# Designed miniproteins, single chains, continued (2): the designs that were tried, part 81

Each design is a single chain, and the fold is of that chain. pLDDT is the mean over its residues in the fold that is shown.

## One batch from the design tools (miniprotein)

Design m6978
Fold by ESMFold2-Fast:
Structure m6978 (fold): chain A 90 residues (1-90)
Amino acid sequence: MDSAINSLEGVKSLVEELLPEGGELLRKALEAVEKAIEAAKKGDLEKAKEYAEEALRHALEALKAGLIPVTRGTALVLALIGALEDIRLA
């Protein structure tokens, strides 16, 4: 559990760094990550997974739309995939 929460907090930091460039899609990704963190803290892994998947969808859409740099955007996507794996293993 602590590993999943730590991974999600790391994702949150990456989204916050990209937020000025990513517009509404990154704001939605941030909201989803915050909900995933709260769900994980409550032990609701099903909800944490749902919200993390929602954040991943928004991050991928922002990357595909060219709203965020490919390098940092790819790092965000990989971090979200890692957080989802940590949730799966929790």
Scores: mean pLDDT 83

Design m6979
Fold by ESMFold2-Fast:
Structure m6979 (fold): chain A 67 residues (1-67)
Amino acid sequence: ATFADHLIAGQEAWAAGDYEAALEHFRRAKALVEANKDKIHPADAETLLANLDGQIAEAERRLAERR
């Protein structure tokens, strides 16, 4: 799956309240950005990573509250 596939799947899982699936997809999207940062403009990579880190942190927070 591509970065876009994981980003879309993560957003759909989040909208459905499936924070475990959302977290997995956002983490995979982040890994793909990090693996391909040499092919992405540095400012764009920084923005993508910051947004993904925020979504990951929020998903982790939602999962912790359900335990």
Scores: mean pLDDT 81

Design m6980
Fold by ESMFold2-Fast:
Structure m6980 (fold): chain A 57 residues (1-57)
Amino acid sequence: SPVLRQSVIDYLREQGKTDVADRIEALLAAGDYEGAARLLSEATGLPFSVALAIIRS
């Protein structure tokens, strides 16, 4: 769900990870879902497959 993806990005901003959130949004705007998922995985500690599922929702 686009709502789930946005909620996770908003959570990163609330945690003070605004640069990470901005980079994820830039990668999404460019259509780079794998890059966005990698960055989300690194920022949260989630497995890449889980991060990719969130990004592609």
Scores: mean pLDDT 85

Design m6981
Fold by ESMFold2-Fast:
Structure m6981 (fold): chain A 72 residues (1-72)
Amino acid sequence: MSPLQKRAQALLAEAQKLLAEETDPALREFLEQMIAALQYGLANPDDPNLEAFLTQAERLLAAIKALLAELK
């Protein structure tokens, strides 16, 4: 398994965990779209845009986690 596939697998697991705990429908839809995109990346590991996509997904997921940590 390539390093990019390992990163995609880790992000997929984290996004799936957030989706399982999330009740907001807009955020659930966003997480479902991210999961689908990560699954596409795992099926297409030679895509030249995969690394850039994973970097953006990491930033978005970190932003979501930070936002949720500030909301009680």
Scores: mean pLDDT 79

Design m6982
Fold by ESMFold2-Fast:
Structure m6982 (fold): chain A 64 residues (1-64)
Amino acid sequence: VEEIFNKAKKELEELKKKGASKEELEELTKKAIEEIKKAIKDEEVAKIYAERLKEYAEALLKKL
């Protein structure tokens, strides 16, 4: 659970450091959210992690 979330955060930070586009960051975020929803049986918990990841990605985009 947290492993998928932490991996996604690390991948987003790496893409930002490499000068990735907004579209690339959004694509990775969507893929990671899908993985979270697939891995977490509890729909409520999955939604919380998905929202946190989206918020993190939006914060990275603002820093671009």
Scores: mean pLDDT 75

Design m6983
Fold by ESMFold2-Fast:
Structure m6983 (fold): chain A 84 residues (1-84)
Amino acid sequence: MKPDEAEVLDALGLIYLALGKKDFERGDYENAAEWYEKAAQLFEEAGSPLAADAYRNLSKVYEKLGKTDKAEEWRKKAEEIEAK
């Protein structure tokens, strides 16, 4: 990936991560999940380790939605990125 493109994707991912955290704090877990999924996609495309943060937040939001299987899946994805 071109460095400039990766930096732009990373910056946009941080914005979506912040929007997701705001919605999560308001109890808007469905919208928080949507923002975190968008952030994770951008971080993955950028090759950013911040994808782990997005996946950890997805795990937390799916726990709040009662979707424990999905929460565990996202948690494992975050741990896989952090283990490298």
Scores: mean pLDDT 82

Design m6984
Fold by ESMFold2-Fast:
Structure m6984 (fold): chain A 79 residues (1-79)
Amino acid sequence: MERIEQLLEEFEKHVEEAEKALKEGNYEKAKEHLLKAQGTIKEAMEEAEREGKLDEVVERLIPLAERGERILKEVLEKL
């Protein structure tokens, strides 16, 4: 449980930092944070599967993943 919560918090932090970087016009920094978020979500999914909590974690990840995808689209349009 603790590891999954840490990974989810880290994922949310990277999405928030990517949003901030996008607003500042720093598209490279936004992209970097999105890549870090991708790594964190992979680890969170692996831990969730190990603990049998995959469904619960997926429900929590979907809105954050949707936000990340929206940021990525905007960043790619500006690069």
Scores: mean pLDDT 80

Design m6985
Fold by ESMFold2-Fast:
Structure m6985 (fold): chain A 128 residues (1-128)
Amino acid sequence: FKAPKIEAQLMVDVAYMYANRGDYEKAIKLAEAAIEGDPSLKAQALNMLGLAYANAGDYDEAIAKYEEAIALDPTLASAYHNLGVAYANAGDYDKAIAYYQKALAINPNNERAKKNLAETQAKKAAAA
């Protein structure tokens, strides 16, 4: 009876590996299976689905998945950071800055979010 929860967590971990490699179809299938096995993983699985879509270049789908993830878990700092990256890649520097600031409000020591915030602020200044 406890085996499905262990299996679901393993599916999330393996799907994260596929998302990082750009194998988003495999990442999606594993994340969906993980949610079915343990619904408490839904926010984490959605954040990883967003990463899979972003790696595939589907930033609109990535943003939608990250927004659903933060709606379920508003403390998920990684989803806010990932939203910032997606908006920065789409050229929406104002939204990117706002999401990096939200990620830093949750986790002030996030060095990637600090660096991405500074870089995005510089790009916005250059674009103005």
Scores: mean pLDDT 80

Design m6986
Fold by ESMFold2-Fast:
Structure m6986 (fold): chain A 61 residues (1-61)
Amino acid sequence: KAGIAYNNLGAVYESLGKYDEAAEAYEKAAKIYESLGNKDKALDASVKAGLMDIKAAVSKI
C-alpha cells in the first residue's frame, strides 16, 4: 500500500543521491506505517529518514 510505495520512493531517491527527497519519502512512509500499527516498519522508515537527513546535511557542506 501507500507506506510501501513511499518507502520504495525513498530508496529510489537515496540511490540517486537526492537525500532531501529520500528523507521526505521515508518520513511519509514512517507516518503511514505508524497509523497502521506497524511499529517495526515505522521505526525502520524513521531511522532511514534520519540517516537521509544526515547525508543531505553532509552533502551540502
Scores: mean pLDDT 79

Design m6987
Fold by ESMFold2-Fast:
Structure m6987 (fold): chain A 60 residues (1-60)
Amino acid sequence: GKELIEAAKAAGDVERLEEIGLLSAKYGDVESVELAAKALEELGAHEKARELRELAEKLK
């Protein structure tokens, strides 16, 4: 998950980061959900980042 998240972040691909975050959540990969949320926040996608952070908290 991490390499794919870093690649999407480098490309500025907000939609792909959201997709990776949601897929990671489906498989219980909390670490990848949090990494995707951080990448979204750094790209200015604050709403999507918040949604993924809320999802990560529910998985804990």
Scores: mean pLDDT 82

Design m6988
Fold by ESMFold2-Fast:
Structure m6988 (fold): chain A 55 residues (1-55)
Amino acid sequence: GEEHLEKAREAFEKGDIREAGRHLSEAVDAGLEEEARPLIEEVTRRMREEEERRR
């Protein structure tokens, strides 16, 4: 469970937004939704900015 949250955080810090999103999804599925919420919001925000930029 918690491993996915840590991997998501590490991937996000390295700029691997797609990997961070994948690990966050697994962390939520494992029941860590509340703990992952701040990171989910930040990753979602970054993904939206990146999508806008990479059009």
Scores: mean pLDDT 78

Design m6989
Fold by ESMFold2-Fast:
Structure m6989 (fold): chain A 65 residues (1-65)
Amino acid sequence: SMAEAQELIKQGQRLIKEGKEKIDQGDKTGDLKVLNEGIGTVLRGIGLRLEATIKYGLPMSEAGE
């Protein structure tokens, strides 16, 4: 449903934001583990947005924002 697709997009965007914050923190502190965790979190968020697009037939523009 559209509501379920929107929820997946929200979750994906939240993970991308959290991942970017971790990347910034890892960069500032030189902590490669934190930086790598941030990258993984961003990739998971992108995956959720793609899943919403594929399963619910949304345009990539809506999933990608």
Scores: mean pLDDT 80

Design m6990
Fold by ESMFold2-Fast:
Structure m6990 (fold): chain A 71 residues (1-71)
Amino acid sequence: SEAEKVIKDLEKKSKEFEKQGNLEAAEAYKEAADKLRELAEAKEKGASKKEIFDLEMDMSMALMKGSVEKI
């Protein structure tokens, strides 16, 4: 699915940053991948709108942490 493609891309970016010695960005992208997987599972289980929103916010914050160090 599209979600699995995005998760794989985020995990790849995490490993690339780890190889570069950027552990903060590596951790942020790994966290984003984990949160996206949780979001996909929550949607499959019919989670509440609040739970889905909270997971989307957590994912966005993780991505922001990785991006801020580069910009």
Scores: mean pLDDT 77

Design m6991
Fold by ESMFold2-Fast:
Structure m6991 (fold): chain A 62 residues (1-62)
Amino acid sequence: MMETIEASAKLAARNALSQGKSEEEAMKVARESILTTAKALGVELSDEEIEEIVKKVMAELK
């Protein structure tokens, strides 16, 4: 379940970067993806948990 949220966020961030968007925009799109996927799966995430996933995803895209 968390793996699905992380995979979706990583795909969204990668797509943003491939379109020439900034790292800041990629992080924004990753957050939006996390919120959308969590809502669809019925998962409640804190702001802290969302930011941890964003940081992890951005680190993996290095």
Scores: mean pLDDT 81

Design m6992
Fold by ESMFold2-Fast:
Structure m6992 (fold): chain A 66 residues (1-66)
Amino acid sequence: ADAAAYNARGRELLTQGRYEEAVAEFRRALELDPRYEEAAKALALALSTLGRVEEAQAVGREMRAL
């Protein structure tokens, strides 16, 4: 699987309300492509929805460091 495939799966899981599973798929996308802005934004949204605000903020900082 490629980064785009993991991102697509994550987005499908978001539409199903499966936020923890979506987080895992978006993290896999970013492991393959750390500059994948769409996956990083979706990950931050999913983490924020789960109340994991510190992790969402960390994603934003990592993207700015690139």
Scores: mean pLDDT 84

Design m6993
Fold by ESMFold2-Fast:
Structure m6993 (fold): chain A 84 residues (1-84)
Amino acid sequence: DLRKRAEQRIRLLRGIAEGMERMVEAVVKIAREKKGESEELKKEEERLRKLLEESKKRIEEEIKRIEEELKEAEREAEEKRKLE
């Protein structure tokens, strides 16, 4: 089932994105608790946030590609079903 495989891939990719977000938030929280608020920590946090957003954007692009491939495959399957 192409749909089930696509849904599993999308779920995995969303899980990776969520995991990355939680990890960045946890690292920032620990750093704040250990070192307090410093200008260097703020710059490091901003850099990590930018890397996270770039990674999330790439994951969203991959999800969209999977969704488009699924829609096209489902359309082709419907057309083949009509010919039978």
Scores: mean pLDDT 79

Design m6994
Fold by ESMFold2-Fast:
Structure m6994 (fold): chain A 89 residues (1-89)
Amino acid sequence: MSTAELAARLAEAAARAAAEVDEESVKAAVRRAAEQAGLEALEVRVEREGDEIRAEVVLRDAEGEARGVAVVRRVGDTTETVEREAREL
């Protein structure tokens, strides 16, 4: 798995978790997951805008930085991923 793909997976998990769990706990969980993978989490952001939750994770490995973004939308009792991006920086 690439660092960018891991960042995107962590961002999606964070956005989904933020629907039910407080932002600080979500950020702490993402940082722990990055550490378990041997990576540094440089940035973890979670933002609510209306019915959408956006999460952004920036990870650093030995070769540089990678960014993952996910946006999830609440539709009634369900949550749908509407955006997902994995990018080497």
Scores: mean pLDDT 81

Design m6995
Fold by ESMFold2-Fast:
Structure m6995 (fold): chain A 102 residues (1-102)
Amino acid sequence: MEDLEKGKKLLEEGNYEEAIKYFERTIEKSDDPEVKAEAYVNLGKAYLLLGEYDKSIEYFKKAIEIDPNNAKAHLLLSIAYEKKGKTDEAKKYRQKALEIIK
């Protein structure tokens, strides 16, 4: 949790490589699925911001595997697919996110 919050702050500051290390520590230290899912979402965000779209997609999918109702993970996965020009996949995951949030 502490490492997760530090990582999120580093992401906001544009320190993506440092943020990634804190999210990786969060995954290593935590046994809590909710914490792990959030850490995977933030790893995906860091890679998305770095332009590493394939890694971003992989981590968002890991978050969804742990928490299928994680609306943020579905929205961010949609954005990553859009960045790759995968319009149909982007639309599909955006729709799933909206169905979850309602």
Scores: mean pLDDT 85

Design m6996
Fold by ESMFold2-Fast:
Structure m6996 (fold): chain A 70 residues (1-70)
Amino acid sequence: SHMEELKERIVEEVLRFAEELTRRNPNMSKEDVIELARQIAEQKAKEEGLSKSATEEVIRRVVEAVEKRL
């Protein structure tokens, strides 16, 4: 449960960042937003000490969500 809550928190934080980026930079490409979101998700997961598999899961969830919502 703690691990799932941590993953969910990282995903939500990165998605809010991506939304703000898009709002402030309307001419930024979706591909650039996805790349930045991926990098931030990876960094946050590593800072929280997530395993490689958990980090990859968080990155996948963030990329999928940005692709669908932005």
Scores: mean pLDDT 84

Design m6997
Fold by ESMFold2-Fast:
Structure m6997 (fold): chain A 73 residues (1-73)
Amino acid sequence: KREEADELFKKGQEYLARSKYEEAIKLLQEAIALDPNDPRTPFAYLMLSHAYEKLGKEEEAAAARKQGVALAE
């Protein structure tokens, strides 16, 4: 439901701010899965890209950024 997706987005941002990148990725992926059409979904993909970059996962970071930009135009 929308409330669950909203809560997961907030937790994902919190973990990203705490440099818990792997946990942030899981939370953001769950948020996207619950509500793929949420207006925050492009931003969630950009946050995923940032987290992947911090973990040195360049291919995953590039893929997430590409999806975020495509959804945001």
Scores: mean pLDDT 81

Design m6998
Fold by ESMFold2-Fast:
Structure m6998 (fold): chain A 88 residues (1-88)
Amino acid sequence: SAEELEKIKEAFELFDLNGDGKISVEEIVYVLDKLGYKLSEEEKEELKKLIDKVDKDGDGKIDFDEFVELLKNKDNPLVQKILEAMEK
């Protein structure tokens, strides 16, 4: 829905710490930690794998469209943590 898309955009802007229009694993980890969702080293590696699957440019970062695609994997526990962080 339009409301879900706006919420995803707000989350993307929250994770985009340097304002370059792309987000990295490190930026997601940092923001989640600040929101109380501390990731283990194993969870950080899983997040890297999730990003690699949607990173069509191969630059190690994801744009807004790729971030939306990442969040469609709602069965993944890390995606669930990101979605929970967005609801705060």
Scores: mean pLDDT 78

Design m6999
Fold by ESMFold2-Fast:
Structure m6999 (fold): chain A 92 residues (1-92)
Amino acid sequence: SERDRVLAEVEELIRQGRYDEAIDLLMDYYKMSREELKKSLEALLEVLIAELEEGHVIHPESRRRVELDIRLAEYLGLEELARRLRRLLEEQ
């Protein structure tokens, strides 16, 4: 799907440390501002933290994506949420 292609390109940009290009692509695809994208990512990390604190296990394939979300969150200044999520992943 178009979504899968966009997300694969975003993943590759994040792997290369090209965070601003990844953000621009996500903003264009979702028709969001940078602030709206940051708020959406914050909400996603809070949900993941809550699920892991309840003892849910992240599937290995999903773990790779979560690690990219953590890197993007760190770049966008969500350092506290990123640190909490990273710690919980290390406990699995």
Scores: mean pLDDT 85

Design m7000
Fold by ESMFold2-Fast:
Structure m7000 (fold): chain A 94 residues (1-94)
Amino acid sequence: ATAVRVILEVRAEDREAAERGAERLAELLAAVPGTVAVGAGPVSETRGVVVAVFEDEAAYRAFAATDLPAAKAAVLAIPGVTDVRVAEVTAFPA
């Protein structure tokens, strides 16, 4: 089987906004069908990271087409969040 790991980056004006953005993004990703693991954490005073693992490439593609745009919009609506982007996508044996 082939799973997909996605690393998303939240950029913000300050640490509180970066933490809130990453936490909200992780919450939204955990609710996506086909998501098997989600983790979130700060990487700097203005950046947060969310890592999600999808059960297969089809689950990732469905997420990228439908849930990702909505999740980005929701997180960008948080005061102080300036950017939400996909930093890395990696397929790996599972």
Scores: mean pLDDT 86

Design m7001
Fold by ESMFold2-Fast:
Structure m7001 (fold): chain A 75 residues (1-75)
Amino acid sequence: SKEDSDRALLLFVEIAIETLEERGDLESAERMREALEEYLKTGDISPVAEFFASLPKEVQDEIMRRFIAAQAAEA
């Protein structure tokens, strides 16, 4: 559902921001917040998806592992 998709996206972005902040990448964390704000205004997930894809692979992998684990914990 749209509600389930929105919840998953919000959880994903929260984990991404936390991961970036823990790594000291405050500028990327802020850019991810801006991408989320754009999504909340327009409904377009493209800024979030494109920014995530621009991150280093090791950071993407860490965010994805944490996101999968978080979703499994809620199941």
Scores: mean pLDDT 84

Design m7002
Fold by ESMFold2-Fast:
Structure m7002 (fold): chain A 75 residues (1-75)
Amino acid sequence: SREARLRERVASLRHYADILKKLGLNDEAETLERKVREAQRAIEAGDLDKAEAIVNEAEELALEANRKLVQESLA
């Protein structure tokens, strides 16, 4: 279902936020954790359109964080 897919995406984002914390990217991790919490609240409220928008934003932030990590590794 759409809800199940959104919950899986939220779980993946939560896991990535934990990885970012372990790597010392605390600001990026905190932002991602806030988005995860907001998305969970939207899912619990049954607002799947809002949840999807928040998850999309969170995934973009995760990609930007990953891009910075890769760039630092190449420098």
Scores: mean pLDDT 85

Design m7003
Fold by ESMFold2-Fast:
Structure m7003 (fold): chain A 60 residues (1-60)
Amino acid sequence: MTTLVLNFETEEEAKKFAEILKELDPSVKVEVKGNTVIVSSELSIEKLIGLVLRALGELL
C-alpha cells in the first residue's frame, strides 16, 4: 500500500483535486482534511505519482 499526503492553499483546491483523482481512478482511497488530501492505494509509487500529476494538471 502507498500513501501520499498533499497540502493545498485552500480547502476548495483540495476538494477539487480529490474529485478529479477519484474520476481518474475510483480504486484510490482519498480523504480530505481541510486543505490536506490523504491518498492511499495498492498502486505502485510510479503509477500513483502519475495519477497525482494528471489530477494536478486538470486543476490548472
Scores: mean pLDDT 82

Design m7004
Fold by ESMFold2-Fast:
Structure m7004 (fold): chain A 63 residues (1-63)
Amino acid sequence: MTEEQRRKAVEDALKLIEEKGMDLDTAAREVAKKYGISEEEFRKLILEELQRRADELRAQPPA
C-alpha cells in the first residue's frame, strides 16, 4: 500500500471517529476492509496519529 493511500485511509478512519463518534477498533476495521489493509497494522497507524494529535493539543493552551 502506498504512503498516499495510508494517509487517506487514516483520515477516513479519523473522520468516522470524530464525526460519527465511532470506536477506534470499529473505524479501523471498516476502513481497513475498504482499503484492503490489515486491521492490526491499520489500527496501529490510527493510534500513532491520534497519539500525535493528542500530544500536540495537550501541549497547547485552550483556544
Scores: mean pLDDT 75

Design m7005
Fold by ESMFold2-Fast:
Structure m7005 (fold): chain A 54 residues (1-54)
Amino acid sequence: MKAEAERLLAEGRAALAAGDYAKAAELFRKALEADPDYEEARALLQAAEARLKQ
């Protein structure tokens, strides 16, 4: 689970860099499903969701 969460976080960051906030949010959410205590994924999910609300 840990390695899978890290992979999903890395893919989410790439999506954020590309400006694909919806995909980034999905990837960060999946990372949290793999590791619910993954604070970095939670913070990045909040950032991606904030962008989607604009």
Scores: mean pLDDT 80

Design m7006
Fold by ESMFold2-Fast:
Structure m7006 (fold): chain A 68 residues (1-68)
Amino acid sequence: EEIKKRIEEVEKRADELYAAGVLTPAQYAFVRAVIEAAKIAYENGDKETAKELVDIAERSLDRAEAAA
């Protein structure tokens, strides 16, 4: 399942970037909240919202890496 795999991958990436000191605690909390919302949307069958939230999380991590 494409969206489910992307949720797992973005969660792992967020954890790795936080461990590496790339994310501030506030940035990490924000991304974690977005990932949790994506999981809830996916579980409720709202795949469009889940995809949009995964896209937001991925872009947030991309911006944090670019700024590091």
Scores: mean pLDDT 85

Design m7007
Fold by ESMFold2-Fast:
Structure m7007 (fold): chain A 73 residues (1-73)
Amino acid sequence: SRAERVRAVERALIRSMAANAGITLTDQQLEDMLAGKLAAHSDEQKKIYEYAKAHAEALLDAADLGRETARAL
């Protein structure tokens, strides 16, 4: 589904941006971020999350992946 594809892009962006910033994320911290549970996260991690949420759909659309895969398995 589109929601699953957007979630995959958000996950990839968060991991990439965290790695580029020298931030180590546990799997639990990443899942909490994706669920919007940010209370225990740093301001830098919150900025990464907001960027990922703001750009994930646009990046998916720009890659034109949604046009070829109306129903992703």
Scores: mean pLDDT 75

Design m7008
Fold by ESMFold2-Fast:
Order: sequence, then structure tokens, then C-alpha cells
Structure m7008 (fold): chain A 81 residues (1-81)
Amino acid sequence: MEKVVEEVLKILEEDKELTEEQKKKIEELIKKALEKAKEGNALEALKLAVEAAETAIEAGVSQEAANKVFDLVVEAIKKIL
């Protein structure tokens, strides 16, 4: 779980300098997505993965970096389900 969050934050930081509040928001969305996956709630997990990517875009992250974040979170969800 934590490793996925760390990999995501590294991608985001390499693309754009984010505030601590923005990083925390994205981190919390990812952690919640992984928890929903553990509960077997695939749809809610995927919705939260989308929200994390959208939050990154709203913070000024590129579409390419946001897509990489989404892909990493979705792969983590698949491994849990």
C-alpha cells in the first residue's frame, strides 16, 4: 500500500511542485481506493482512483503524469481484488 503512494508522489513531484495539502489530498484518495479494493468494492475503488488523477490535474499536473498515477493505482487495485 505505502509503496504505491510513494511511487505516485514521486511521479507527481517530478512533474510539478505540489503543496503539502495537495499531496495529502491525493495520498488520502489513493489510500481510500486501496481500502475499497480490500473490501471487494471494485467500482468505488476505481471511482477513487479517477478522483485522485482528477485532483492531480486540478493541481496543475500534466495529463501524462496523471495517467501514470491512474495506471499505478488501478494496477494496485487489480492485485488486491
Scores: mean pLDDT 82

Design m7009
Fold by ESMFold2-Fast:
Structure m7009 (fold): chain A 69 residues (1-69)
Amino acid sequence: SMAEEYLKKGKEYLEKGKEHYQNGDFEKAISYFEKAIEYFKKALDLGNPEAQKLLAEAIRFLKEVRKKL
């Protein structure tokens, strides 16, 4: 389904964001976490139940990485 495709894309961006965060590439990490949030919101709007927790995780990482800039 489209919701599952959005969830998968969000997870891919979340993982890329985490990789860049671990490497100290904070600007790239922010970009990827913002993309993850966008796709998790799209998945949530289509009723995917996993999207809520993943959205919260992506928002938490975005807040943490913004503190490093």
Scores: mean pLDDT 88

Design m7010
Fold by ESMFold2-Fast:
Structure m7010 (fold): chain A 86 residues (1-86)
Amino acid sequence: GKKEAEKALNRGEVAAGSLEGMILIARGVGKATGDEAFAAEMVAKLEPYLEEAKKLVEEAREALEKGDYKKAIEAGEKAVEVAKQA
């Protein structure tokens, strides 16, 4: 139902946010240590997963707004899975 779809969207948003946080930490470490190559490599590896997770979160949000709770749950859960693969 709607509450399950809202929870799935929230889990997807948290997962995408955590991945974005990892990218920010990698950039911060690169700046602090002068290891810009490490920062660039980590960002290059993580950014495609973040983009896909954000796309799935947006899909879940749109589905929830339209009352398609099944699609919202599926997209939200997929966002979590994509973020875990990063």
Scores: mean pLDDT 85

Design m7011
Fold by ESMFold2-Fast:
Structure m7011 (fold): chain A 56 residues (1-56)
Amino acid sequence: SAAEIEELERKAEEMLEKLKTLSGVERMVGIKELEELLKQLPEDLRKKFLEKLKSL
């Protein structure tokens, strides 16, 4: 549903922001968790977040 996608997108934004403050093993785990969440998003949103992740 649209509401479910919006919730997942919000969670992805929060996780991405948190990753900017993390390092080492915590960052690695966070990246993996974000990548798994991104698999649940539509392809266009997934690509948007993957581009942002590449900038970290």
Scores: mean pLDDT 82

Design m7012
Fold by ESMFold2-Fast:
Parts: structure tokens; C-alpha cells; sequence
Structure m7012 (fold): chain A 86 residues (1-86)
């Protein structure tokens, strides 16, 4: 599952660079579903996923895609909060 999460993040970055924000939104929804499954699998895997989301958010921010960066940061924050509540 973590490999799928990494692939989705790469696809989001590529779609954003191409200006395909409809695809970005679709991929963000799938990424949220993957996060839910990873949290059920293990807290450690979920923490790794949150770190990848934060890294991707920083990259999007540097490229000027602020809305995409905020969505990725929000997903990471929500996932980390859910892990800490376990």
C-alpha cells in the first residue's frame, strides 16, 4: 500500500505541472482512501505516509501550487492526528 501512495503522489505532482487540476482532485481523493487503509495496517506506515505527504506539499509550495500543497498538508495533519489518537 505505501508503494501505491508514493505512486499517487508522483502522479499528483505530474498532473499539477501539466495544469490538469481535475486529475489532481481525483488523485487526492484516492490518496485519502489509501491513507485510511494504511492507518488500519499500521501506525508506523501511516506516519511514513504523512511524511511523504508533507514532502510533496513542500515541493508543490515551491512550484507555486499553493492549493495542492495545502490539500496535501491537510491530509498529513489529519493522518498524524489520527495516529496520535490510537
Amino acid sequence: MLERAEQLIKEIIEAAKKGDFKKVNELLMELRRVGDKLLEESPETARRFAALLRQAAKEMEKLGYKSVAKSLQTLADELEARVEAL
Scores: mean pLDDT 82

Design m7013
Fold by ESMFold2-Fast:
Structure m7013 (fold): chain A 67 residues (1-67)
Amino acid sequence: SELREEAERNVRLLLEAARALRAQGQPELTVVVRVGDAEVERTVDLRDPEAAERAIRELGEEALRRA
């Protein structure tokens, strides 16, 4: 599925960005996931890395469902 591949690619890039910003001491990140014509946005707390990564993965699935 082209849309699933797009979602997985976007989630991977956002996870890399979140990990890099957390390593730099950033407390939060506003993430936007676009898949097809769908766009979803959430601010994630980087001080809770497990919750932040779960939220980013969930946003990818939400964008894919709306696409």
Scores: mean pLDDT 86

Design m7014
Fold by ESMFold2-Fast:
Structure m7014 (fold): chain A 59 residues (1-59)
Amino acid sequence: MELYRAIKSVEVDSPAILSFKEGDILAVLKRYPDGMAVVKNLKTGKVGLVGLDDLEPVP
């Protein structure tokens, strides 16, 4: 499973876009070629779209 950490907090009022807090761990479920991904926030259990530029890979 590919894990990423949020490098910033993002709050959005959208059913398609995931809100997250800096330091949250996100599991990448599907990547898109435009730099977007469907991810699951392991802290909240919610699934949504995020920009990969807002995340860093976890070793």
Scores: mean pLDDT 79

Design m7015
Fold by ESMFold2-Fast:
Order: sequence, then structure tokens, then C-alpha cells
Structure m7015 (fold): chain A 69 residues (1-69)
Amino acid sequence: SLEELKEKLKETLIKLGLSEEEAEEVIRLIEQGKVDEAEKYIVKGYLKTKDVKLANEAGKLMKELAKLI
């Protein structure tokens, strides 16, 4: 579902290194069609953890969410 996808994306972004507030902002940006700005937050999270797998997972979930909006 859309709700499950949003929750999974939020969880993945927090694991990547974002705060809950930053993860919520990413979802809001995607809902507004500002995908490029949302991607900058994924880069910010990656720079904190250096976790390539989590960054790639976040990117995939973001693209899936963007297609449903």
C-alpha cells in the first residue's frame, strides 16, 4: 500500500542517517514532485553512514513512491 511504502521509506532514511523530521520532509518533497530535492537528503544520509546498500534501497523506494503520486 501507499502508507506501507511511505513508512518503509521513512524507516530506511532514518537507518541511513536522517532524523525522523528529515525523513518526513523527504516524503513531503516527493509528494510535491520535488524528487531532485528529495535525492539531496539521501546523499546527506549517505555521507553520515557511508552505507551504499541503504542509500540504494532508499533511492528505489523513493522512485516507487514517486510513480504512485
Scores: mean pLDDT 86

